Designed miniproteins, single chains, continued (2). Designs and how they scored, part 69

Each design is a single chain, and the fold is of that chain. pLDDT is the mean over its residues in the fold that is shown.

## One batch from the design tools (miniprotein)

Design m6378
Fold by ESMFold2-Fast:
Structure m6378 (fold): chain A 87 residues (1-87)
Amino acid sequence: SRAEVDAEVRRLLAEIRAETDVARQLALAKELADLAVKHNHEEALKAVVSELQTRAARSTDPAVRAAFEALVAEVEARSREMHEALE
């Protein structure tokens, strides 16, 4: 149900925000993006992009910043494909 999807989105966002390990943050963000695309959840896609952009901006390691920026680009591409499928 939509309520179950919304609950899972909130859980994943909370886990991403609490996570300090970069690899786990990226994995959780990918899981959230997959869930959001599967259920056409635009608010969840916007939320994950916002979190990833915040993490990229706070990163002092260029490799970590590049990893977050790469995932932002991937999520934004998937968001566009999702919107195109609705047309």
Scores: mean pLDDT 83

Design m6379
Fold by ESMFold2-Fast:
Order: sequence, then structure tokens, then C-alpha cells
Structure m6379 (fold): chain A 100 residues (1-100)
Amino acid sequence: ESAALLAAAMSVSVYEIGVAVALRLGDYEAAAEYARRAAEAAREAAAASRDPEARELFERLAEEFERAAEAAAAGDAEAVREALRRAGELLAEVDALALA
């Protein structure tokens, strides 16, 4: 399961980077799109996980990226950054779980 958890975390992280880069460029449409894709990847990871802790972490991760997408669509850069900060903390917890 650790390899599957790491692969899922990597997929979400690619979209997280996309959100951050788009935000720096002022491209709120791209930021919202990357955030939606990150949320979708996190939901797929949650659905595929048999570990309740991993499932809960990916569900929370999807919620944070949904908030990032809404904030980006509204042009609220501070709310996007806060959602990305929380998403980063959740991704670190997934990595720790995968290495346990």
C-alpha cells in the first residue's frame, strides 16, 4: 500500500504545484482548473484506499483543493494560499503514513 499512497500523493502534488505557479502568474482560471484536478485525484485516492486513515487524509485533501478552486474562481489569492498550506500539511501526513 505504501507505493500506491506515494503514487497518489505525487499525482496530487503535481497539481498543487500547478495551482501555486498559476497563482503567481495571476492566472486564476488555470489555478482553479489545477485545484479541481487535484481534488479529483485526491477523491480517487480516497476511494481506492482500504486504510481508513489514508482515506480520511485524502478526503480532507480533496476538500482543501475544492476550497482552493472556489477561492481562485473568486480571485481570492490569500484564501488559495491558505488552502495550499493546509493541503501541504495533509500531504506530509500521507507521506508519513506511507513510510510507517
Scores: mean pLDDT 86

Design m6380
Fold by ESMFold2-Fast:
Structure m6380 (fold): chain A 65 residues (1-65)
Amino acid sequence: MSEEEKKALEEAIELAKELLEQGASGREAFEAGVRYLEERGIKVDEEMKKAIEEALVRKHIELTE
């Protein structure tokens, strides 16, 4: 992953977490994160998808404890 792709991934994760905090479903938050990367011309691979999923799982736990 390039530094630009890594930064965009971090921004996508932050967007997804914020949507989850606002009451979006995990699927909606995940789809929004993927879309954020695609709109910036980034090809979303399995590693990026996994990073978004893992961040959302952690955020969901924090919101439900």
Scores: mean pLDDT 80

Design m6381
Fold by ESMFold2-Fast:
Structure m6381 (fold): chain A 87 residues (1-87)
Amino acid sequence: MPSYEELLEALKASLDTLASQLSFDQLRAFLRWELRELAREHPEFAAEVEALLGRLDAATTRAQLREVGYEVAELITRIKMAERERA
């Protein structure tokens, strides 16, 4: 089973690959969709998702989208680790 650090680095690498292939608007739309799905599947994290959605909507540069994307990767990693403890 991957460690927290291994999963986080894998998700960040996947995000970097997607960011290189997507326009600003496409990357923002992808991250917005991902955050909305996370809030639906994991309502216990809804407040953190709402904060990230606010930052995503305020983003005006690709660097800001990448920062939000990395925080999304951290949130996904925390959710997956929490699910493993419950299983």
Scores: mean pLDDT 82

Design m6382
Fold by ESMFold2-Fast:
Structure m6382 (fold): chain A 71 residues (1-71)
Amino acid sequence: SEEEEARQTARDVARAIAELYKKDPEKGEAMAERAIAGFRTQGPFGDVAAETLREEYERARKELEEQKAKE
């Protein structure tokens, strides 16, 4: 379905942004904000896609923060 495709695209984008955040947190964070805002303006599933991206990105960031805390 279009909704499932939107969620999958959002997850793929979130993972790419998390990889960028790992290398450059400032650029990763900026890209996440832009992607979330961008998805909200696109089509009937924009809000679902934006929320999915936010959730996947937050999950990835939490994992990175936990790794950093163990140092």
Scores: mean pLDDT 81

Design m6383
Fold by ESMFold2-Fast:
Structure m6383 (fold): chain A 138 residues (1-138)
Amino acid sequence: MADLVAELNAILSQPVIDVDRIVEILKKLLLSSDVEAGLTAFLNTLITLLEREELESFVTLVEKLLSDPEIRTLFQGVITLAKLFFGEESAYSIVYVLAHLVATSTDPRVTPELKALARRLLALLEKNKDQLLAIEAQ
């Protein structure tokens, strides 16, 4: 686990983002039994991409993750809510719903640190909303 997170952080520090390698690492982390570590790594990755203004990489990463049937099963509830509230499935709508659910969770297993990451991600999504939606419309 720790080795995969270290590799992920190293990739996110490179001038050119290897999206395919990030997808491979995040699939392993998200499908692990350590849900908190997997979700934390995912939210941190999304935050880093948005802060670096790597918006096309953000969209491509989410689309590639959601092309995996096991990842789709894991996020089935989030996908359903995104389709209900936004009318369609998009990287923006899926990540927005996920971040909102984490930020507003009353489940004691959702840590204050994880809620803080989710709130930061929501702010970055709102800042980049128009550009993200424009990329997905192509």
Scores: mean pLDDT 85

Design m6384
Fold by ESMFold2-Fast:
Structure m6384 (fold): chain A 93 residues (1-93)
Amino acid sequence: EETVRRFLEAERRAREKSAEYIKKIDELLKQPVTPEREKEIINYRAKTTLVSIEELIEAGIAVEDAKKVAQMLADDPRISPEIKEKAREIAEK
């Protein structure tokens, strides 16, 4: 199997699936930085990261490293409970 091709296909799928979250981050970055807005940006970035991780795991690329990143997100106190739960599901996969 061609690992580089699988990686590029996984990244393309991740970008397509997280396009809405990326747009939200861009809109938030145009506004003055507040603690609440920073938290929103962090949470949308966590969502894009989880999408990328899921696609990498599905493609069988860097699976253990992807699971470690998911575990780090699950333990981050700045991340919302819903995103943390999704991160745990991915880490336990």
Scores: mean pLDDT 82

Design m6385
Fold by ESMFold2-Fast:
Structure m6385 (fold): chain A 58 residues (1-58)
Amino acid sequence: SEVEKIVEEVLAESPPDASLAELGRRTAKRMIEAGMSHDQVAEGVRLLVERYRERLAR
């Protein structure tokens, strides 16, 4: 999906240790610029948080 693609691109373009706040801002900005709905932006941020937690997992 386009939401997942944007999240993956933001994660790939950012340093591995980038903050969640920074990644969240970049993801939301790209999705808004792509004309996505508020619900899609919320879904994208939720997916980003999940992927970020996965990256930091033990």
Scores: mean pLDDT 79

Design m6386
Fold by ESMFold2-Fast:
Structure m6386 (fold): chain A 62 residues (1-62)
Amino acid sequence: SMEERSEKLMALQRELAQAEKNGDVKDEEIKHILEEMKNSKTPEQRAEAMNRLNDLMLKKVG
């Protein structure tokens, strides 16, 4: 379901946030999107960046 998929993506995002704090994120594209999310000024901009991150994460996992 979309809810289960969303839950898994949220867990992966939290793991990436932890890796970012430790400087362990080696993928520059993922790192760039995470930075874009932090610098987002509106919920819409953040959601757009998050959708791009989710797409990349799903491609890497699937």
Scores: mean pLDDT 71

Design m6387
Fold by ESMFold2-Fast:
Structure m6387 (fold): chain A 86 residues (1-86)
Amino acid sequence: KEELKKKALEALEKLKEIAKKTANADRILSYIDQAKEALEKGDYETAKKYLEQAANLVRAYGSEEDAEKALEEASKAMKAIDELEK
């Protein structure tokens, strides 16, 4: 299940790149870092909650294009985390 964790981490990295270009980047990056930390600790439920908060903030503060990309990457990460949660 190393592949699933790698996929989730890759999606989180792409979400970080989007967040860096978004207004209020520091707060969004804080949620992404908390999601990554929870994922590394095996707290998959907490990781998903912070990931959802980060994606929602990109939707609130980002462009429509960046919001769509953030939703796509967040969806990929959440699907991978759901599979790890077995």
Scores: mean pLDDT 82

Design m6388
Fold by ESMFold2-Fast:
Formats: C-alpha cells, sequence, structure tokens
Structure m6388 (fold): chain A 95 residues (1-95)
C-alpha cells in the first residue's frame, strides 16, 4: 500500500508541474501572439491547463470564446466542463 500511495503522490506532483508549465507557456504565447493565433489543439490544452492550475475565469472564458468562434463547440464544452464553467459556456452560445 505504501508504494501505491507514493506512486499516486508522485503522479500528482508531476501532473501539477506539467500543468503549471503548460499554463505559464500558453499564457505567455497568448500575451505575445494573441489568442486568435492558437490552434484548436493548443486552445484545448491551454484551457485544460488553466483549469487545473486554478487560473482566472476570464482567461478560460477567452479560450471558450475563441473555440466557439472557430466552430469547435464540442471542444469548448469539454473545456467548460473541466473548468466548472458549463453555465458560462451556455451564456456564450447565446451571443
Amino acid sequence: SSLQERRRQLGRELADLLFEGMAKNYLKLIKEEGIEKLSTTELAIAGSAFAEVGADEELIVEILKELIKKGKYVVAENVARHSGLTEKFEELLKE
């Protein structure tokens, strides 16, 4: 049991470091290049990383708006669900 507990703890620590790195790098890319330059895959990864690190809601909403603008509704819904922003996603679809 102790080995399984250590493996789970290590997995969580590694996942946290990966999500923090992804969030930092995509935030920098968005600030330097603009969100509109990101691909659907990059927007999905960035949105998931922002959700995992507890980034500002407004940043995740910008990801959702860009995915909706690109017609990627399923990807946007998945990002919204991951971030707990399903109600905000429904609001954005009415715009």
Scores: mean pLDDT 84

Design m6389
Fold by ESMFold2-Fast:
Structure m6389 (fold): chain A 88 residues (1-88)
Amino acid sequence: SEKEKELIEEMKKLLQRAQAVVAELLAKGELTPEQKEILARMDKLFEEMGKIYNDYVVDKKISLEEAEKKMKKLLEEMEKLIEELERL
């Protein structure tokens, strides 16, 4: 339960950061092709995160250990994309 809560809080913080970066980016005007590509990759990672959450919490198809491992990997990938977007 504590590991589940930790993952949810990490995901919330990352979502808040992603929302802030995207909002700032949209305020600057039209997106470049490179920015659009990064946003599309971020969208796919959010879909994968949602699947892991459903597989663990809703469907109980995977263990907490497997969910934690997969989610942390996706969170690391998302962090890198946010950093790439911030550099543009």
Scores: mean pLDDT 79

Design m6390
Fold by ESMFold2-Fast:
Structure m6390 (fold): chain A 79 residues (1-79)
Amino acid sequence: SQEEIDQLLEELKKLVAEMEKNPNDRKKRYEIQGKIDVLLQKLRELAPDDEEVYRKALEILPDNVAVQLHLRRLERRRA
């Protein structure tokens, strides 16, 4: 479980780096975004309530609204 989470976070980092290398390739960027969405869904299934995992995901994807909203939801539950 933890190894799977760490692997998903590492894959997200690789996909973000690949997207940054292809700023003008719309087809490539759409393909990468689809892969990111699949990995984020897997993270939600494996670690739905792990605030630290989503903090790390937000460091990798600072502008991802789904990650931001999920982390805010977890922080609100803690309060």
Scores: mean pLDDT 83

Design m6391
Fold by ESMFold2-Fast:
Structure m6391 (fold): chain A 87 residues (1-87)
Amino acid sequence: DVEADMERALKEAAAYLGTEVNSLSVEEVEKLLKKAREVGAPLEMIAQLEIILAYLRAKSLEAAIKKAEELLPELEAARPEMEALAA
């Protein structure tokens, strides 16, 4: 599982940087990436964290797109009122 491998890499990076991570999340990866850059961590570690961050952001975008699709009928239903306000 790609996510399990990423969680392992994230934990190894956290251990190297003298910190801990509780979950595979955009916020946790951004915190680690910032700290890695501040202490001048190896470029390989920074690259791994950037790849993990990109994956998590892509996954979050998919969830956001799905949510937007669920809301689209409500937005379409509100169109006549929005047109009246825009006129």
Scores: mean pLDDT 75

Design m6392
Fold by ESMFold2-Fast:
Structure m6392 (fold): chain A 83 residues (1-83)
Amino acid sequence: MEELKKKVEEIAERAHELGASPNIDAQVIATLALIVAVEASRLLEKAERGEIDPEQAKKDVEKMIETAERLLAEAERIDAQSK
């Protein structure tokens, strides 16, 4: 769980930085990645409280991290193409 929390925080930081891009499409996609990171963080908190199964939460968060990483890669590519 702690390693997943760190990855989610790193994704949120990257998304926040890309949100300052001069390209509106890159900003929008980065914002979507940030929303996924926030939702993943909420699932981890629910698992810690015993509200959901920790094993299921881990699998769901791992998929969310993969989705957010793809969104960030796309936002970074669009930002780079704007030059």
Scores: mean pLDDT 83

Design m6393
Fold by ESMFold2-Fast:
Structure m6393 (fold): chain A 71 residues (1-71)
Amino acid sequence: SSSQALAQVLADLGALRARARAIPDPEARERALKIVEQAEQAVFQAKSVEEARAHVDAARREIDALEREAA
């Protein structure tokens, strides 16, 4: 359902925020937190759950890349 899909989007945002906060490098952490903040704003402005999910998926890929670069 749309309600379950939205709940999953919000849960995924929370998980990304936790991952960003856990990054040991301060510069990479700040960049990751900005990515999460932008994704949160995009999700709240999204006109559909599919659009919101796409924003979260994009942010996850950016954080995955940041974690690999910081390692």
Scores: mean pLDDT 86

Design m6394
Fold by ESMFold2-Fast:
Structure m6394 (fold): chain A 92 residues (1-92)
Amino acid sequence: ASLTPEQEERLRPAVEALEAEMAPAVAEAKRLYEETGDVKAAQLIIAPPLLAAQERLLALLRADPTIDPAVVDQAEAAVAALRARLAELEAE
């Protein structure tokens, strides 16, 4: 299950906008990791905005009736996995 080229092109502006919103957190996480080697601290910076971005993407996928339900299921699984990972990082 994958997006068609037409679906990818339609979603590209939204994906690019989400990547732009993520860029400061990615830069900060990278800087922290390079300075300290602290993978957990870097993941705690990136994981919350990444989860928010993935939830927004999932909403866009759900709003498009031409998208294969299996693609939506994969996106839902990805959001659930990120949420579980963030909970594990916060519990450590």
Scores: mean pLDDT 82

Design m6395
Fold by ESMFold2-Fast:
Structure m6395 (fold): chain A 68 residues (1-68)
Amino acid sequence: MDAQRQRLVDIGAARYVSLASTIGPDAASRQTRDDLVRRLTAAGFSPSQAQQLADQAVQRGQQMLQQM
């Protein structure tokens, strides 16, 4: 379970980094969170869980971007 959630966070983080390079970090943050919340909710996660995972993905993506 936790390993699957971590994979989803890592995939979301990679998406954020890709988007941030194109549309900037603030717009990428909004788009990544919105997309992930929608996808995770459709996959059966609660809205609160989807939001938390989306936040984690964006934060991890921001950390990755700072290392670049």
Scores: mean pLDDT 80

Design m6396
Fold by ESMFold2-Fast:
Structure m6396 (fold): chain A 73 residues (1-73)
Amino acid sequence: SKLDEEIAKYKPTPEQLEKAREYFESLSEEEREEEIRKAREAYESPETTEAQKRQILYQLAPIIEVLKELGLL
């Protein structure tokens, strides 16, 4: 997907990774899956602006990295 290609190019900072880890630890598995799904749908939407896509990438990239570390992706 376009989002996965953009995530592959984006390297989150240690601060972003720590914040994402803390955020995920506060959510249930179902809540985490829902947040990711909503972000992916918003990114793929033709109505989503370039600035909004960039914001989604900044939010989602650290989250995906944490999920990979946990073996959930």
Scores: mean pLDDT 72

Design m6397
Fold by ESMFold2-Fast:
Structure m6397 (fold): chain A 68 residues (1-68)
Amino acid sequence: SSRAKEVARRVEELKREAVELAKTLSREEVMEIVSKRLLEMQKEFDLSDEEVKRAMHEILEAVEAVLA
């Protein structure tokens, strides 16, 4: 669906921003920003808690790969 495609695009954008931020900010600071943005996306797109958790894990994995 067009909604699913837009959500996937927004998650990829947030993932790229989080990876870039991880170069200068701590993991805790990056994940605080990511959490806030995902909660805003949850309201905007009416995402389930499961969809938000999935996006959070995907972004966390990308951030951890850069910090390792």
Scores: mean pLDDT 85

Design m6398
Fold by ESMFold2-Fast:
Structure m6398 (fold): chain A 88 residues (1-88)
Amino acid sequence: MAALAAAIRAEAARLAAVAAELYPERAEEYRAGMAAVAEQLVRLARTDPELLIAALEEALAAARAETEDPRLAAAVAAALEAMLAAVR
């Protein structure tokens, strides 16, 4: 569990950094938002790991289908792939 929690938080922080670089005016908002999302995913990993895997796979499919911001979508997909690898 501890290793998975660390991986989720690390990937969320990395994604927040990419988003902050793309949108510096909202940097703190992205950092706070990604930290909150990471804690929700860590909680889900503890209580319902099957639902976590399903949620990450659905989010990854959505990120790969995203066309409005392909640079951010690619960063999201990379973070979700890393989280899925840590769960498996």
Scores: mean pLDDT 79

Design m6399
Fold by ESMFold2-Fast:
Structure m6399 (fold): chain A 90 residues (1-90)
Amino acid sequence: MSLREKLEEIKELIEEFLKKAKEFKLSNEQVIEAIESFIELLEEEYGDNPEVKELIERIREIVKKMKEGELSWEEALELIIKEIEELIKK
């Protein structure tokens, strides 16, 4: 699978997760665990790619802001989707 195809797949999974999370009240902890799982999946397949490393660092900053109460889990997921879309466009 190409990096672009993997990013599209992860984006679709996050969008589906966001939709389901709106239908069911998920805790911040559950959302963080899901995001961390997406990061691990990217690191396992593309961890040596510098653009993927930068994406992971940006996602970790979003998670940090979520943990500090600066972002809701909905806002955090939307920002992560945007970061993935920006990398796909390159």
Scores: mean pLDDT 79

Design m6400
Fold by ESMFold2-Fast:
Structure m6400 (fold): chain A 66 residues (1-66)
Amino acid sequence: SLRDQAGAAYDAAVQAAREDPAEMTALAERFGELAGELYSPDRAERARKALQRSLELEAKAAEAAA
């Protein structure tokens, strides 16, 4: 179904962006907004976790640079 295809695409995008905090932040923010309207609550939870991971990576990078 279309929902299954969207789920697979989201999972692939999250995996592809895993090493880039900026890409993960962009995906989490975008899918977080859409999850409330178009996707399941599970999708919103995944987006939230991806955003938290991105913020942790950014915080560690800032700490290392300071």
Scores: mean pLDDT 59

Design m6401
Fold by ESMFold2-Fast:
Structure m6401 (fold): chain A 75 residues (1-75)
Amino acid sequence: EAAEVIKEAAQEASKLARDRATMEALKEAVEAANRGDIEKALEALEKAARQAEDAGEHETARVLREGIEKAKELL
């Protein structure tokens, strides 16, 4: 459940993201979630959200923060 939420948030953010560093962090989050490493996946999503904000991609960052919150509620 948490892994699915993380992957869906990363996929949705990937449709909006244009910044390379943000996209690399999203890829890291999906790979960690696929391995069942939820802690690592959440760290990668938080990194992606921060990088999206720094790049001025506020909508991407919002989608990621909402996904992180929802995933944490499932833990």
Scores: mean pLDDT 84

Design m6402
Fold by ESMFold2-Fast:
Structure m6402 (fold): chain A 85 residues (1-85)
Amino acid sequence: SALEELKKLAEEIKRLVEEGLEAIKKHPGDRKLIMEYLNRLQELLEKMKPLFKKVYEEEPEEAEKLFKETMEALTEFGKAAAESL
C-alpha cells in the first residue's frame, strides 16, 4: 500500500540520517561527504512526495506523523552539517 511504502521511505531517510550523522562526526568539515549525503536524502524525499500526497488524502494523521518525523530527522542532519562546515 502507499502507506507501507511511505513508512519504508521514512525509515530509509531516518537510517540515512543516522549514517550521515556518524559520518560527519568521524570526518568533520568534509564538504564532499556532506554533499553526498544531502544528494541521497534529496533522492529519497523526491520519492516520498507522491506517496505523501496519496496517503494524506486517505490517512491524513498517519501522513502528518511520518512527515513530522522525517522533517525532524532532516533538521538534525542539517544542524550537524552546518556546525561541521
Scores: mean pLDDT 87

Design m6403
Fold by ESMFold2-Fast:
Structure m6403 (fold): chain A 93 residues (1-93)
Amino acid sequence: MIEEIVEKAEAAIRELLEKKGLENVTKEDIKEALVEAGISEEDAEKIAEEVYNFIQSLLELSKKNPSLTEEDIKEQAVEFAGQLVREELEKKK
């Protein structure tokens, strides 16, 4: 069950980033995607804040590092979201 929820969350975030782009994604968009994936509203709020801040940090880093592509940022954001989802779900077991 945890693996299935993590996979759904990662897929939802990946789809969100592809549709809106990194520049237009909001914390609220990330929260809604996580809730749709089966994460509780409270956990989704916390995770969305961390993921949003992570994306902003990577976008700032990419201004100084041309090797960090938009695709790299999307992949890292998806992996980070999955990690945070797994951590919160494991705390409840």
Scores: mean pLDDT 82

Design m6404
Fold by ESMFold2-Fast:
Structure m6404 (fold): chain A 102 residues (1-102)
Amino acid sequence: MEEIDEASTKAFTLAYRYLGQARALKLGGSLPDHFVLDEEEQELLELAKKFLELNPNISEDEALKLIDEAVEEIRKELIEKGEILSPYEIAKRILEKLIKRS
């Protein structure tokens, strides 16, 4: 149970971080030169971009609320199934739920 709670907290932080990065890129920003994304991080960024394309006028507070709701739903599903997922996999599920709700 503690492992699921820790992974869920880290997943929230990842989902929020990549949403912020996607928002910055949409406004004409760029990733820093030292910012090398692996395949999992690239997937999170692309999902976050897709969510913002579907929700162009969403506020940060509204996005945080949706992430909180998605984290709680996924956490309950993981506890019921006895599954332990990486923070990246949970963050993917968070962003996918946000896209599906759009």
Scores: mean pLDDT 78

Design m6405
Fold by ESMFold2-Fast:
Structure m6405 (fold): chain A 70 residues (1-70)
Amino acid sequence: MEEAKRRVAEGLRELLAMLGVSQEAADRIVAIALEQLKTEEAMEEFYKSVEAGIARLRAGQPPLVTFYAS
């Protein structure tokens, strides 16, 4: 659980920074996301979506950050 939370927080902060979101706004968004993600499985699925978005941005493509709410 705590490891999954850390991965989600770090990945989401990186993605938001790449999108030009301020650190203050990114911290608030991360806190909200972690509060909504109640299971380890939901956190893992969300992290995979974040990783995919980061990979697309690094390749010069727009991110596709769509995920299903549990």
Scores: mean pLDDT 71

Design m6406
Fold by ESMFold2-Fast:
Structure m6406 (fold): chain A 67 residues (1-67)
Amino acid sequence: MEELLKEAYEKGRELGRKLFSGEITAVEVNKEINKLAEEFEKKGIPKDVARNAITLGIAEAIREALK
């Protein structure tokens, strides 16, 4: 469970870096968040928990890039 939450967070960090670099749009990020949340739900994490971990990863990556 902890390993899956860490994986979800790291996937979020990757999306945040791509969004900040302009490699991906906000619309595409939202689609990837939904896709990843469904994949993690199938692995045993509640969809809302997975989505929150991904979103935290995105926010943290953007925060680090701004500093």
Scores: mean pLDDT 82

Design m6407
Fold by ESMFold2-Fast:
Structure m6407 (fold): chain A 73 residues (1-73)
Amino acid sequence: MPKLTEEQRKKILEAMVELGVELSDSAIDTMRAAGFSDKQIEELLKRLSERPVQLRLDGKETAALIDMLHAEY
């Protein structure tokens, strides 16, 4: 798992909101492992609850998305 800066974490959270992801429990665990705080995850889940689901992610898919977005940012 790449070591994310605070700026990279913020950009990834915004990208996930834009994509309209639905996070499983394993996806949330993957985000914690990637260094996202419980507060950041809670804020993400709140923002996602206000949007239609476009993409459902498990822990493996969440790890791949984080790696892809880290490479872009």
Scores: mean pLDDT 76

Design m6408
Fold by ESMFold2-Fast:
Structure m6408 (fold): chain A 77 residues (1-77)
Amino acid sequence: EEEEKLERFKDALRDIIGKEVDDETLQKIMEDLLSLPEITKENVNEILKKYGIEPLTDEQAEKIINLIKEYREFLKK
């Protein structure tokens, strides 16, 4: 179910970011991340920076990249 997967993505993203972000902003971040043509650490950090979030460690950025890839895999099914 897409709604359930979106909720899990948002929760995981919130945990990785570690900053208090309102739900509307978190949804925009998620949408921008999912719309990336090339999923790189630089592109992920640029989106987060746009919303005032500190640059992530390599490990945190890799977790977000994996979340995006897993969600895209789900959408193919």
Scores: mean pLDDT 75

Design m6409
Fold by ESMFold2-Fast:
Structure m6409 (fold): chain A 91 residues (1-91)
Amino acid sequence: SDKEFNHVLALMEASVTMLYLYLYLNPDIPVEEAVRILKKNLDALKPDLEKLPKDQRIKIAETVKKRLEEEPLVPQEVKEEAKKYLEEIIK
């Protein structure tokens, strides 16, 4: 349902916002640690993504990828790893 889609999308977008805030507050964090935190947060949302039909999962992944590209504080390496991981967890 649209309500379930919007709920999962909001959780995924919140994960990106929390990563942004974490990086803002911890500017000396290694890239590897930032990637670890992001993957852990995305893994926690995999069961919620699995409740959605594939077309909606794709829409969420594309929206989250666009949001990641627009976040200047997130290192490019973290963005690239996040995008690859999103492709894996939506399948």
Scores: mean pLDDT 80

Design m6410
Fold by ESMFold2-Fast:
Structure m6410 (fold): chain A 83 residues (1-83)
Amino acid sequence: LKKPVDTEESTKKLGELIKKTGSSKDPFSQAVAIVGLSVLVTVSKSNPETREYAAKTLKEIAEDPSVHPEVKEYAKEAAKELE
């Protein structure tokens, strides 16, 4: 049965925003992406049911070649925290 709240969709939208800002050459946008990664980790720790979607999103960001290396490193470390 579908739950009333689409946590998967919300997690995907945040992940897309992180990829967009993390792929920017602007240092401020890269910093926003890092903050977004922290939000994903916090949400997954506060809501265990969303952990699988957050972990998948973090792995996708860590493996995305368009994302800045520093942002990818944070995503990789964040994904390990959820294991």
Scores: mean pLDDT 76

Design m6411
Fold by ESMFold2-Fast:
Structure m6411 (fold): chain A 74 residues (1-74)
Amino acid sequence: SKEEKAREIMEEALAELRRWFAEHPDATREQVKAAAVRVVNRALERFDKEGIELTDEQRGELLRGIAAAVQEHL
């Protein structure tokens, strides 16, 4: 389903970002921000390609997850 695909994309985006943090423990704040932006943009492109319109709830979940991961790393 599109709902399951949306969850998969969000989970993969968070996993990608956390893996990037693990691989770059000495990353600067600017590098961390750039990585987060790239991950979000890739997820948004993937949603668009899959024809998935994110609900406000799903968009909020993705953004909160990314923000939490960034805050935990910084």
Scores: mean pLDDT 84

Design m6412
Fold by ESMFold2-Fast:
Structure m6412 (fold): chain A 88 residues (1-88)
Amino acid sequence: SSEIEEDRKLLEKYKEKVKELKKEMEEKIKNKSPKRELILISAELSVLALSYYVLSKYSEDKELSEEAQKLADEALDESNRLDKYIEE
């Protein structure tokens, strides 16, 4: 269905955003950037995790739903890891 096609486009869009945020995160950690900048990246990763959870919950495609669930958990884990680094 067209809805499944749009869900696939959203999944790919979220994957690209996570990839960009992870790269930015790694560069900021390497360069010892102000922790306030890492807080913003952590917040964006948390929002993307929620976006994946919504996509997983409402997708009609089982494979897409399962992939989105896995990616939601991975994005949330990355956000939590970054939060621990910030609190050190």
Scores: mean pLDDT 87

